Designed miniproteins, single chains. Designs and how they scored, part 49

Each design is a single chain, and the fold is of that chain. pLDDT is the mean over its residues in the fold that is shown.

## One batch from the design tools (miniprotein)

Design m1682
Fold by ESMFold2-Fast:
Structure m1682 (fold): chain A 74 residues (1-74)
Amino acid sequence: MQQDIDEMEEYAKSELEKLKKDKDKEKAEKAKNFEKTMPATFEMIRQLLDEGANEAAIQAMLDRIKKEIEEIKK
């Protein structure tokens, strides 16, 4: 499970870095705003895992992050 969290964090960092450089100002701004929330979000997910949250709940949070990034890409 921690590997899935780490992989999603790396995916998010990579995708948001690309989106922040996009010529579309709206996409770049959304990417910057989402990136600002990421450290707190991933720390919260890791804390929940450490406190015994089930894998399905953690996976749902990771899936939401991925979907939000995909929405910015549109």
Scores: mean pLDDT 80

Design m1683
Fold by ESMFold2-Fast:
Structure m1683 (fold): chain A 62 residues (1-62)
Amino acid sequence: SHMDEEILRLTSELIRLVGEMVQVELLQRRGEISAEEAQAQIAALQAQIAAVKAQMDALEKS
């Protein structure tokens, strides 16, 4: 169904964004970026994750 296709797409997007957060944390741990830079990038990724979750919530309510 269209809903199943959208859920799959949004789930794939969540997996991608979580993977990017892991990469940011690894770069910070390795000293390749500062803690402040890592925190800023993680905050941006968390905002994107919240947007995807809001889309998923909207699908569940319909």
Scores: mean pLDDT 86

Design m1684
Fold by ESMFold2-Fast:
Structure m1684 (fold): chain A 60 residues (1-60)
Amino acid sequence: MLKEAGRQVAEDVLNHLKREGAPQEILDQAEELIARVDTLSETEVLQQVAKLLAEYRAVK
C-alpha cells in the first residue's frame, strides 16, 4: 500500500471539511486520522475517510 497516498487523502479530506465548515466532531475525527496516519494501513485510512465523509453527509 502507498503510505504517501494515505497521508495525502487524509490531509485533503481535512482541508475540504474545513472549507465546508464541517462540525467540530467531524473535524476532530479528521485531525485524529491525520495524527494516526503513519500507524494505519492505506486500507484503514480509506475506510476511515469513507466513514467520515458518510457521517458528514448525514449531519448536513
Scores: mean pLDDT 76

Design m1685
Fold by ESMFold2-Fast:
Structure m1685 (fold): chain A 82 residues (1-82)
Amino acid sequence: SERSKKLFETAKKIQEVLESSDPLDTKGILEKITEVALNSESEELREKAKEVLEKYKDASDEEKLQALVAEIQKLLAEELAK
């Protein structure tokens, strides 16, 4: 489906960021994943990323990264379960 394609393409880009980044560079990973999510072809993922970033605006970079990745994984899991 169109929804699956857009979500999977964004997930692939996020995986590439995680695989190519220093796992200790939380700020760099957060910035790159945020850019990928906000520029996603999936409107649902873009809106969810905005919601997470607003909810966690005063949180640490580590908490923001964990929350953003968790919500993206949740959307992906819901699509894969269909």
Scores: mean pLDDT 80

Design m1686
Fold by ESMFold2-Fast:
Structure m1686 (fold): chain A 85 residues (1-85)
Amino acid sequence: LDLTELKPGDVLIVVGVSSTEMEKLRPLLKEIQEKTGIGARVVAYGTIVDTDEILVIPAETREQAEKLAAFLRKNGYRVFITEYK
């Protein structure tokens, strides 16, 4: 995963995901691509104490990030929006 492709000011969508659910996340990422036209690029994996994995999806605008966050929350994921430095 190459974080060097992120641009300063990009809005990041951070998704808490169980490692066991990553296999099911692939259809959801495809839906995101189809609904928003954004390539749902996984740029980071990590572990948070209350989740097994995190997924980070960059968005060029806050509006795109809000749409993606709403879609993911509708599908039961815990989602945070932050800004790339």
Scores: mean pLDDT 63

Design m1687
Fold by ESMFold2-Fast:
Structure m1687 (fold): chain A 78 residues (1-78)
Amino acid sequence: MTERIAEELEAGILSDDPFERDVAVALGLIHIAIAKLSKDYDEGIFLAERLLEAAQRAGDEESVKIFQETLDELKKLK
């Protein structure tokens, strides 16, 4: 399940449509927040790493910063 969600969100972040990118980033952060609340830190880290790489490939510096900060926080909580 998580792998499929990651693939769909990566496709959204790599989209040429700014609206699709914004939606994918928001949904990614929601999924990571749910994992964090459930203490599924490995799942949250997995999603954050994949979405960070997608944001880097897209050249979305704002989303890169958000996912990097989120990843760093999750690694400290694990």
Scores: mean pLDDT 83

Design m1688
Fold by ESMFold2-Fast:
Structure m1688 (fold): chain A 64 residues (1-64)
Amino acid sequence: SDAEAAAKAARDEAIELFKQGVEGWAKAVQMLSEKMAAARRRGEEYQRAIEKGAGEAIDYGLSL
């Protein structure tokens, strides 16, 4: 679905940012926050997908 594609794109972008160290972490958190806010405005399906993708990306970043 479009929501799943958007969530995957956000997750993949955040993971690449996390690999850049402290500055990457700040950018990833800001980007994910903005995408979650935008997803809330699009509807519940988008919100849930982006929140799940964000959580998965953060878990990955914490494992680095």
Scores: mean pLDDT 81

Design m1689
Fold by ESMFold2-Fast:
Structure m1689 (fold): chain A 86 residues (1-86)
Amino acid sequence: MSMEELRKQLEEARERAKERAKEAAERLRELLKTLPKPEAIRKVLTEEGIPEWVVEALVKELENASDEEAIKEVEKTVYTWTFLRL
């Protein structure tokens, strides 16, 4: 593997992680219109294949957060876990 090939793969992985995170954030925003915040967060994170212990920890942490704060934290979490899995 060349340095150029590695850089390209890392850039592609980052782009995919950003896209998935943005889609997850949008999905959460949609679900928050019809579901309670804990249920909406669990659904989005579970659909993204995030470990149950991370899902439950984030749900507890975001219990008193605003919807916008919850969306930002879910986006960050999906980005991080997607990137780590690539």
Scores: mean pLDDT 82

Design m1690
Fold by ESMFold2-Fast:
Structure m1690 (fold): chain A 75 residues (1-75)
Amino acid sequence: MKVATITVEHAGTFDAAVAEAVVVPALRAAADAGAEKVNITLVGTSAVSGAGLAVMARAARELGLELDLHVRPAP
């Protein structure tokens, strides 16, 4: 199956800096492993910034990956 699942634990706001530091390396690793789609679950995140989404979308396009984002907000 050409799908990878990545779980990222991050409390607070998921912004561009967090996307570049945590998600982009994980997307590269998934692409190197032959994935064509990545399901990302953000756990504990209270908000997702548009800039963070833009960084992830750009990296996914550059790597030829489909991206699916699932957010589990902090209680």
Scores: mean pLDDT 80

Design m1691
Fold by ESMFold2-Fast:
Structure m1691 (fold): chain A 99 residues (1-99)
Amino acid sequence: SDLVKMIERSIERVTEEMLKLSSNKMLIFAESTMTTVFMHVYLGAKLGLLSPEEIKEIQKIVEEAMERILPHLTPENAEKLKKVMEETKKGFEEIIKRA
């Protein structure tokens, strides 16, 4: 879908920019990106614009992007991002169950 392609492109572009930042700034934008992507998936699912398969595809894209970010964070910031990643994963699973 057009929404999946837009989300994928946005994640790719913001990830490349985040990798240029200091650990604290990278964490802020990583957490913001995860929250924003989650809300777009939530709204897209609610409006019938995303299938369960497309939601799983977006989940994979955002997880892979965050795995690229994790090695560049301080250990403390990596633990904070991992917590947000786990909460977001649970949110995606809840959306899929309702779709």
Scores: mean pLDDT 88

Design m1692
Fold by ESMFold2-Fast:
Structure m1692 (fold): chain A 68 residues (1-68)
Amino acid sequence: MPSIDELFAELERLLDELVARGLISEDTKQRALATFRELIARDPEAAKRTLELVIRLVRQELARADAE
């Protein structure tokens, strides 16, 4: 299974892609990353599950943007 550090790095990469495509602002990316850093510090097991779900949703959004 991917580590929490690997999942966080993947989220950052996907958020960079969303910013590059103009789908979110840099401020939105930074706020999302800050929120996940806090979650990782508070509850790493919940953070890992949430990161996996959010990564899946972001990948689906990017795939939808590419198809349309």
Scores: mean pLDDT 82

Design m1693
Fold by ESMFold2-Fast:
Structure m1693 (fold): chain A 73 residues (1-73)
Amino acid sequence: SEVARLQEEYRRLVVERVRAGHALAELPPAELDPSTSVEERYQLLLEALENSKGSEEELEEARRALAEQEAEE
């Protein structure tokens, strides 16, 4: 599944960034609509991940939001 594939790649990026102390501070999970393309969500998350600097808790929150979007589908 393409959703599962992108989720796995994003999860690995998130884990690596957590160790570095990176967070998705600029990424509002509420804007991640499940109707949006998985690729578009992945691109948005990747860009926000590189641009933002925050805490591990924000990174975990973004990860949970992404999982919730997948569950809604």
Scores: mean pLDDT 55

Design m1694
Fold by ESMFold2-Fast:
Structure m1694 (fold): chain A 93 residues (1-93)
Amino acid sequence: ILEELKKKPAMTLEEYRKKLTSSVHFEQARIYLFQGNYDKAIEEAKKDPFNTALVLAKAYKEKGEEDKAKRILEEVLKKVPENVEAKNLLEEI
């Protein structure tokens, strides 16, 4: 499965979701976000920004750094236009 994924030039939405939920940095960043520790959530998310972009955007939004959150969400939507969570977060900013 991993070797087959490396050979494919395009990633499906389902494969992208699996990567988001399997990243150690994603799990850790979500835990910090849940605890209200936004600085540590941002630090962990920056270690794997591709897989943690939504957590990173949420942490910036909660800190009041709306411009940074908006830029991250716009980047996510350019790569995954069907991401409902990113659309909802962008509308809240």
Scores: mean pLDDT 72

Design m1695
Fold by ESMFold2-Fast:
Structure m1695 (fold): chain A 66 residues (1-66)
Amino acid sequence: MVTLRFELPVNPNASEEEQKKMLEAGKERARQLAEKLRAELEKETGKPVEVILELRVVPTNEDIPL
């Protein structure tokens, strides 16, 4: 088992709707990265690997494109 920690940047000055959309995009990206790592580890070990995601929301004034 492997634990991955990701920070999800959210602009606190953006609308609630926009913040929610950014969080969803960030979660999806983190999930994709976790799946890639899982696949790579599974390929290297020849055994199924579980990856656990820990997500932390970080306020930022920057717009994060994707």
Scores: mean pLDDT 74

Design m1696
Fold by ESMFold2-Fast:
Structure m1696 (fold): chain A 86 residues (1-86)
Amino acid sequence: IDEKEVKESLLRMGESIIRTTKPPSKEDLVSEAKFYEKLGDLALELGDYKSASKSYRKASELYKQAGDEEKAKKYQERSEELERLA
């Protein structure tokens, strides 16, 4: 019935617990940053500039933590631009 919704909820809970108990590696930070980058792209495609801005801001933060200053700056600027459009 709502098996997908239940599975998504459990997956989010599991990911949250793992991240809380074990600090992410540089590789984990890059993977998570790419995930938020894709979420931002999806939100932008849907016309949700506010959600796109938030997702790109999170990606920027994660890229900065991973040491990718170039991508961190790129997504920070994109986030700020989209926030003005929202």
Scores: mean pLDDT 74

Design m1697
Fold by ESMFold2-Fast:
Structure m1697 (fold): chain A 69 residues (1-69)
Amino acid sequence: SKKAEEEIRKKFIEELQEKYKLSKELAEKVYDLLFNPTKDPEEGEKAQKLARLIAEKKLSQELVEEILK
């Protein structure tokens, strides 16, 4: 349901802010790249890099900023 998707988005963004100290803007961009289809192959590569860093628990604000340049 739409409400469940909004709750999942909110929790994911909050976790990125709390655990990895990301700004709300960066956390929202990370969520959007991972969970929304992109038309840009470069955005797909960024999503893969971010997913790997999350899986390895190596995500940081500095790495997110560098990837999202």
Scores: mean pLDDT 79

Design m1698
Fold by ESMFold2-Fast:
Structure m1698 (fold): chain A 65 residues (1-65)
Amino acid sequence: MFDLIKVPIDAIDLVYELVPKYGGRILGILLAGGGILVLVPRDKVEEFIEELKKKGFTATVVETV
């Protein structure tokens, strides 16, 4: 089970580091919305969001898959 998460484009370096670490997948970049769409395993979503928040970025859970 995965959650679909939108991450700010400014956090792209953290996305490339953390998404593979948590067993997730990067889906793509939203040009008009200024964000990155990622899939993260549900049991790792809270840890992933907390790591981004620690670095000053707010991620939004868009959908559960």
Scores: mean pLDDT 79

Design m1699
Fold by ESMFold2-Fast:
Structure m1699 (fold): chain A 89 residues (1-89)
Amino acid sequence: SELEKILKHQEELRKELEEAMERAEERYADPAFREAFIAEQLAKLEELRGKPLSPEEREKARALIDEMLPVFLMFEEIARKYREELEKK
């Protein structure tokens, strides 16, 4: 039935999201990785703008990057799994 297909798809998505979240949390828990990533993103942002960030802009950007990092890492893990699956045929 249609409902059974939807429920199965939702359960599979839940498992995939949970696994991706777990991997993301492991990477986010490394303070050295997190700080290096934030610093790299801030440097890239300044390069793209062609001018340095003000102290206020840098603080706001740093906070936003830190807040969004677990979500970004989750999507990277999902993308990695799909990339590997495509390479396997």
Scores: mean pLDDT 78

Design m1700
Fold by ESMFold2-Fast:
Structure m1700 (fold): chain A 74 residues (1-74)
Amino acid sequence: MSPKELAEEIVEEVKAAGGEVLSYEVTPEKARIVVRMPDGLRAEVVIEREGDKVVVTTRTERGEEQTVVVPAEL
């Protein structure tokens, strides 16, 4: 999956959960999404391609950080 494809899936999931997309920036190699969750919590999702992998970093306004690595292919 490209960062763009993964960003589009995240946007759809946030909207389905009743959240709002505040900012959406996407390039073939990087994406940055700022969202507001239904409980009012703001989070930033950064998606970066690093060779054969895609790194997804989620940061909340409360200082919580989570990193997930997925294969760039499929």
Scores: mean pLDDT 78

Design m1701
Fold by ESMFold2-Fast:
Structure m1701 (fold): chain A 74 residues (1-74)
Amino acid sequence: SEAERFLETVRKLVEEGKSREDLIAEMEKFLAETKDPLLQRVLKTLIRLLKEGRITPEDVLAAVEQFLAWLKEQ
């Protein structure tokens, strides 16, 4: 699924110690490619919070894992 592919990408970036800026760039790329409205809303919120310095890349990983777990129950 798109959400699973996104989780894998975020996990890889966090594990590789990539910068906040690198994560934002990959998230913006994913946002441009996805057609899932719910994933678009989640991505827009996380990108905004990252740009504002309110969350860390590790927080993004945790949020995406929570979102994917929730999505499986829908």
Scores: mean pLDDT 82

Design m1702
Fold by ESMFold2-Fast:
Structure m1702 (fold): chain A 81 residues (1-81)
Amino acid sequence: SSLSAKMKQWRDKLSKYLSEDEAIELSLYYKSVLSTSVEPRELSPNEIQMAKFIAEVTGTEEKHALQALDLLRQQRESLAG
């Protein structure tokens, strides 16, 4: 599929968890994770499924997607109170 279609599918799947601003933050955390070896905290089944999808779309390791999601979720939980 075209990049546009893949990005739309990715955004649609993430829309249940993330706003557009949060999706941008996820990409930044993804870059951070690729430069760092960090073990993620325990994630929900839905987050694990989302990480698998992100890994497939981006062509990266599932572990890196999980770590990026974990970092984003921790920040969101901290900000939400």
Scores: mean pLDDT 59

Design m1703
Fold by ESMFold2-Fast:
Structure m1703 (fold): chain A 110 residues (1-110)
Amino acid sequence: EADKLAKEAEEALKKAEEALEAGDLDAALEALRKALELTQKLLKLAEETGDKEAVEKTIKLAEKVLELARKLMELAEEKGDKNALFLAIGLLLAAIGLRALAEKLLEKLE
């Protein structure tokens, strides 16, 4: 299950990156939301099972969401889309929180 969630999150992140390269703001937002949701599910599973490897994968996925959310903010600003900019900031903050929670859990597991 952890490997499946990580793989689906990686696929969603690739779609987000492709959408950003294409300048498709709506597709990038949808793909990043999906990646964040899958990454959150992975962290919950890792916490439940004590799976250190799944926590490490969560940290890497959250870092990629952070990177792409920043690019999404830049694209939203370029297009003058204030709603998309606000949503991108929300994704950025959620990913920061998720990374912090995952790092704290990693310390507790070892």
Scores: mean pLDDT 87

Design m1704
Fold by ESMFold2-Fast:
Structure m1704 (fold): chain A 90 residues (1-90)
Amino acid sequence: MDELIERMKEVLIASGVPEELAEKLAERIAEAVKRMQELIAAGVPEERAEALAQAEAAEAFAELYKELGDEEKAKAFQEKAEELRALAEA
């Protein structure tokens, strides 16, 4: 988990994301991955668990862009999260 957070933080920083935001994003994505693994262990189909984790990651991006005042990007990620949740329920 910690190694995944650090690796994702490095990639985000290299992509131009501010360090503080990169750390916060990496932690939220790592939590989504952990939840995915817990769902798979509980017997949820892998494809559904993956779609749910991707939806949670998109929600995390939406919240963080909203904090930055980028409402257009926040809305785009929120719409993506809704699409991924619908896919997980299909």
Scores: mean pLDDT 77

Design m1705
Fold by ESMFold2-Fast:
Order: sequence, then structure tokens, then C-alpha cells
Structure m1705 (fold): chain A 80 residues (1-80)
Amino acid sequence: SVEEAVEKAEKLLKEAKKENPNNEVIQTAVEVGLDALKKIKKYKFSKEEVIEIFKKMAEMFKDIDPKLAEKIREIIKEME
């Protein structure tokens, strides 16, 4: 479900932030991701819109945290 996907992504982003306290690039990217998840919860986007947001989030992390990007892609597959 979208709700489960948002919960899983929020947990992954918070863990990445905690594990990388001195990496400003990861810290900033996580804040962007958390803001996107907050907007999904507030505005009740469709499943298709949420999938597109998660794809953009995975692309953002692709070169800075490849393992996090892969985990986000796994969440996308669970929504499809």
C-alpha cells in the first residue's frame, strides 16, 4: 500500500541521516526526501503519483547512496 511504502521510505531516510551525520550531501538529500513524503501524506497523492515521486527519489540517491536507492526501488516494486 502507499501508506506502507511511505512508512518504509521514511524509516530508510531517517536511518541514512543517522548513519551519515557529517555528510552534508546525504543530509540535504534526506531532507528533500522527507519533505516529499510529508507532501504525499498531506495531499493524498494517487499510487501512480507516489511511484513517480519514489522513482525521482531513487535517482537522487543513485550516486550518493546506491544501497538506499536500491531499497527505494524495492519499495516501488512492492507498490506495482
Scores: mean pLDDT 86

Design m1706
Fold by ESMFold2-Fast:
Structure m1706 (fold): chain A 71 residues (1-71)
Amino acid sequence: MSELLKKAIERHRKVLEEAKKNPKVPEELLQRAEATLREIEEKASSFSIEQEVGAILRLIGDELDLELAAK
């Protein structure tokens, strides 16, 4: 697992914890973001470089959805 993926996972955890504090964020978005994180953490050791890039982009996408919902 690359340092970039490790940092992306750490960032995602912080975004999730902050989003959970905001009652405006729908439960469905929180569950989706948590499911994405869990899947990536479970498979991270088997990822190719291309799969790591895809995983980082998926994490960013969920983070953007959470940020927009918090608005």
Scores: mean pLDDT 82

Design m1707
Fold by ESMFold2-Fast:
Structure m1707 (fold): chain A 83 residues (1-83)
Amino acid sequence: EKAKKVAEEIVNSMTDEQKEALLKGLDEEIERLKKARKNATPEVQQKLDEEIKFLKEMKEAIENNDRSKLVELLTKYLEEQKK
């Protein structure tokens, strides 16, 4: 489907510099969400935990050069953006 093709194009076109920038951004966002979690209600903490898990999986896929996993995660992200 379209989202999968877009995800594949993004992953295939990423340079090493872009991967490093993305890893840094993921680390910064994970730390931000962890800080937000400390002051959140239990319901918001559950949502933040789900987001942190997703970002950690994406970081792991990039670190392992797991193209297939990264395409899968980006495809899910792009489908979630659909309204």
Scores: mean pLDDT 80

Design m1708
Fold by ESMFold2-Fast:
Structure m1708 (fold): chain A 85 residues (1-85)
Amino acid sequence: MMEKVREENLKLLEELLAKYGGGSAFATAEAALEGQLEVLLYGKAKKKGAKTKEEAEEAAKKATEEEILEALEEIRNVLLEELKR
């Protein structure tokens, strides 16, 4: 489920921010997650043939649940690696 993986990513980001002394981690974690998700989906849209920034942004918004889930899982794996450091 996308929602569950998104929640897992938010918890991992909160943990990472807390490790570095973040006091209001949740809002920062949510913004960071949305930014990373946009970057990954935008990159996938460009690889699928989007020729303009607007086309890539629209294709990212139309991303399938599977594509969004894959991007969220990639983010989760990166966050887990950072927490090990």
Scores: mean pLDDT 68

Design m1709
Fold by ESMFold2-Fast:
Structure m1709 (fold): chain A 73 residues (1-73)
Amino acid sequence: DRRRRIERIRELERRLIDALAMGDEKGIEEVVEELARLMGMTEEQKEELLEWIRRSTPREIKDFFDRLIEEIS
């Protein structure tokens, strides 16, 4: 179900932004792990994403999730 996948991705985006705002390292890692499983990412791609997220702005993260939604649509 496309709608449920989009809703799940948006839930992960919100959780990630909240975790970043709170400095919740465990929360960041848990969201990235769930996203990697959902998107079928390799361990290498997951680590690259985690490193990118740590140096990214909330706007860049939003743009990333917007692109993921576009690819599903």
Scores: mean pLDDT 83

Design m1710
Fold by ESMFold2-Fast:
Structure m1710 (fold): chain A 77 residues (1-77)
Amino acid sequence: NMEKIEEIMKRMKRLFEEAKEAFRNGDLERMEKIVREMDELIEELKKLGASPEVILEAEIILGLARIMLAVLKMVLG
């Protein structure tokens, strides 16, 4: 369903904005929660039969959030 895929991609982009805010605030626990929620949304995209291009876009967003989480762990550890 294209409409469900579009809504999930909007949620992914919203979560990424929240990830940037959590990163600026040093909120490690919020960053870890956001990354987990992004993983669940990508699994939902795969179940809905989203195109490889849509899945790749979502994986790139998650990858950027994971890099931010890794940097935050390094700075705070």
Scores: mean pLDDT 89

Design m1711
Fold by ESMFold2-Fast:
Structure m1711 (fold): chain A 58 residues (1-58)
Amino acid sequence: MERYRVVDGAGLKKLSGVEIEDGTVLTAEELAALLGAPAEDAQRIADALEHLGLVERV
């Protein structure tokens, strides 16, 4: 199961409205849920957040 570490929690909060601590490890589905996206969009959301430098794959 692919996992992602939050590297810019403040940037992620600007998109999600939710405060997440730097270093938190989340799945693609948890990242999609954080942004209010359906599970079918989970990998696309995770890839976009990684591209923006907000999370890193672990």
Scores: mean pLDDT 81

Design m1712
Fold by ESMFold2-Fast:
Structure m1712 (fold): chain A 99 residues (1-99)
Amino acid sequence: MKSEEEKLLDELLKLIEELLKSTDLEEAEKLKKEAEELIEKLKKLKPELSAEKLIGYILRAIGLKFDLELSDLSEEIKKIAEETIEKLLELLKEKLKSL
């Protein structure tokens, strides 16, 4: 069974994947806000994930950053996605350090 932390991280990654497919700046801003709300919830959770699982999420986030660099997204949406991915990476790095 997935922990609450793992479920929220999976949801956050799905939001970022949707952001990478976004063609509408208003939709991209909404997805960014939803992702930031999930990040705030994740910050309040006690670390439940193993280092191995956290590293797995870090690698997935790096993959999304690579997909972003190869994307045909507008510069404005690309910046929103980049900022969101960087916030996720920072969160995961802090959780890994807390182990």
Scores: mean pLDDT 82

Design m1713
Fold by ESMFold2-Fast:
Structure m1713 (fold): chain A 86 residues (1-86)
Amino acid sequence: GEFEELVKRAQEAIRRAEEELERIEAMAQRYGINPLSPETVKELREKIERARRLLEDGIRNKSIELVKEALELAEEVLRELERLAK
């Protein structure tokens, strides 16, 4: 159903955001390229944690609105990472 598909998309978006942030940090350490400041990394990790909490609450309460908010926040993080890593 719509709820299950949104949960899957939110989970995938959160996972991709975490993996992309870790990839960028690993590349910065390996090649001496530091595209992200420590403050930016902290802000992005806090947004990912907020997206996880929204998803957990959405699943617990069967709230499509909370799951959509989690997905939108995770996608925002991915867009920000793409912008900053270029």
Scores: mean pLDDT 84

Design m1714
Fold by ESMFold2-Fast:
Structure m1714 (fold): chain A 84 residues (1-84)
Amino acid sequence: MEKVKEQLKKAPKSVHEQIILDGLRALGLPEEINEENLEKFEKFIRGQIEKAYKNGEMTERQKEGALIQLEVVVEYAKEVLKEK
């Protein structure tokens, strides 16, 4: 898990930003990283992962990988929000 998380973190910051903005767009929210939008994004993506797993559209390993990717993207967004 740690090695996969570190490898995902090595992706360009622009990739993490684009994933968040694409998710916000899919939700019909403004394409802006802020605390409220980040909570809505995380909750929505987590719900989609759980729904796909429950419906048999996703294996347990795919669910774990998707949750790790979500954690990496959310951690990036929190770093952006922490910078004044």
Scores: mean pLDDT 75

Design m1715
Fold by ESMFold2-Fast:
Structure m1715 (fold): chain A 92 residues (1-92)
Amino acid sequence: SMEIEQLYEELKSRSSPETQKLIDELIRKLKELGKEPDLLEILKELLTLIDNVKTNIPAAVGAALRAIGTTDDPEIQEIVAKIISLIFKEAE
């Protein structure tokens, strides 16, 4: 819980309002499903993506692929893919 809250605040401070709305939806859905370990891993990989998107594209792509690969749930994969797409778009 505390680690997820810290990751959320960091992501919120470094994301657009549009990206933040999708992160809020992701957190809500994964908590409702009881998949907090998946949520923790996805949030860590999204921060790695943000850290690397302007300076190390291979590391950013690797983080994006690991974030999507954290879950087999197609609905969650779609939300994560939208977040990733916005992060790349906002970095350009």
Scores: mean pLDDT 86

Design m1716
Fold by ESMFold2-Fast:
Structure m1716 (fold): chain A 63 residues (1-63)
Amino acid sequence: SQAEFDELLQLLREGRVSAELLERVREFLKTASPAQKAALREALLASDVRLDEVEELLALIDE
């Protein structure tokens, strides 16, 4: 879980954003802590990716 969080955060920060990665983030959010959600939200907002899935994930995190 922590190792998966670290991997997802690293990939987002490196700009290796894909639909597959965003699906992995969505699945992880089901069990993520508030601190992990905040870190993922920051990384998604900092990304240069213009995918609808990014907006969907941000909405899910903010719920």
Scores: mean pLDDT 75

Design m1717
Fold by ESMFold2-Fast:
Structure m1717 (fold): chain A 99 residues (1-99)
Amino acid sequence: SEFDDFLAEVQRLLLEGKRDEAIKLVVEYLKSGPENKERLADAYAALRVALEQKERSLTPEEFQRLYEKHRQEALELIDKDPEKAAKRFVELLEEYLKS
């Protein structure tokens, strides 16, 4: 899918140490379609919850609450400052890949 190809390329750039190029790719992804904002927010929330699950066990209720919280925070940041949202997504993905 377009999102899977996008995410694979972001990960490739990060593994090569090309962090600024990865951020630019995320910014362009957010500009390329209206649904891309929702998909990036979903991915951001999933990464945040996955990192939390590496540190501790989450109940289904805690999982849902944290996912929804992070998803809404990501959507708000994407609307207000898409470049900052892209930087935070890349930082979170780097943390996940190193964990």
Scores: mean pLDDT 86

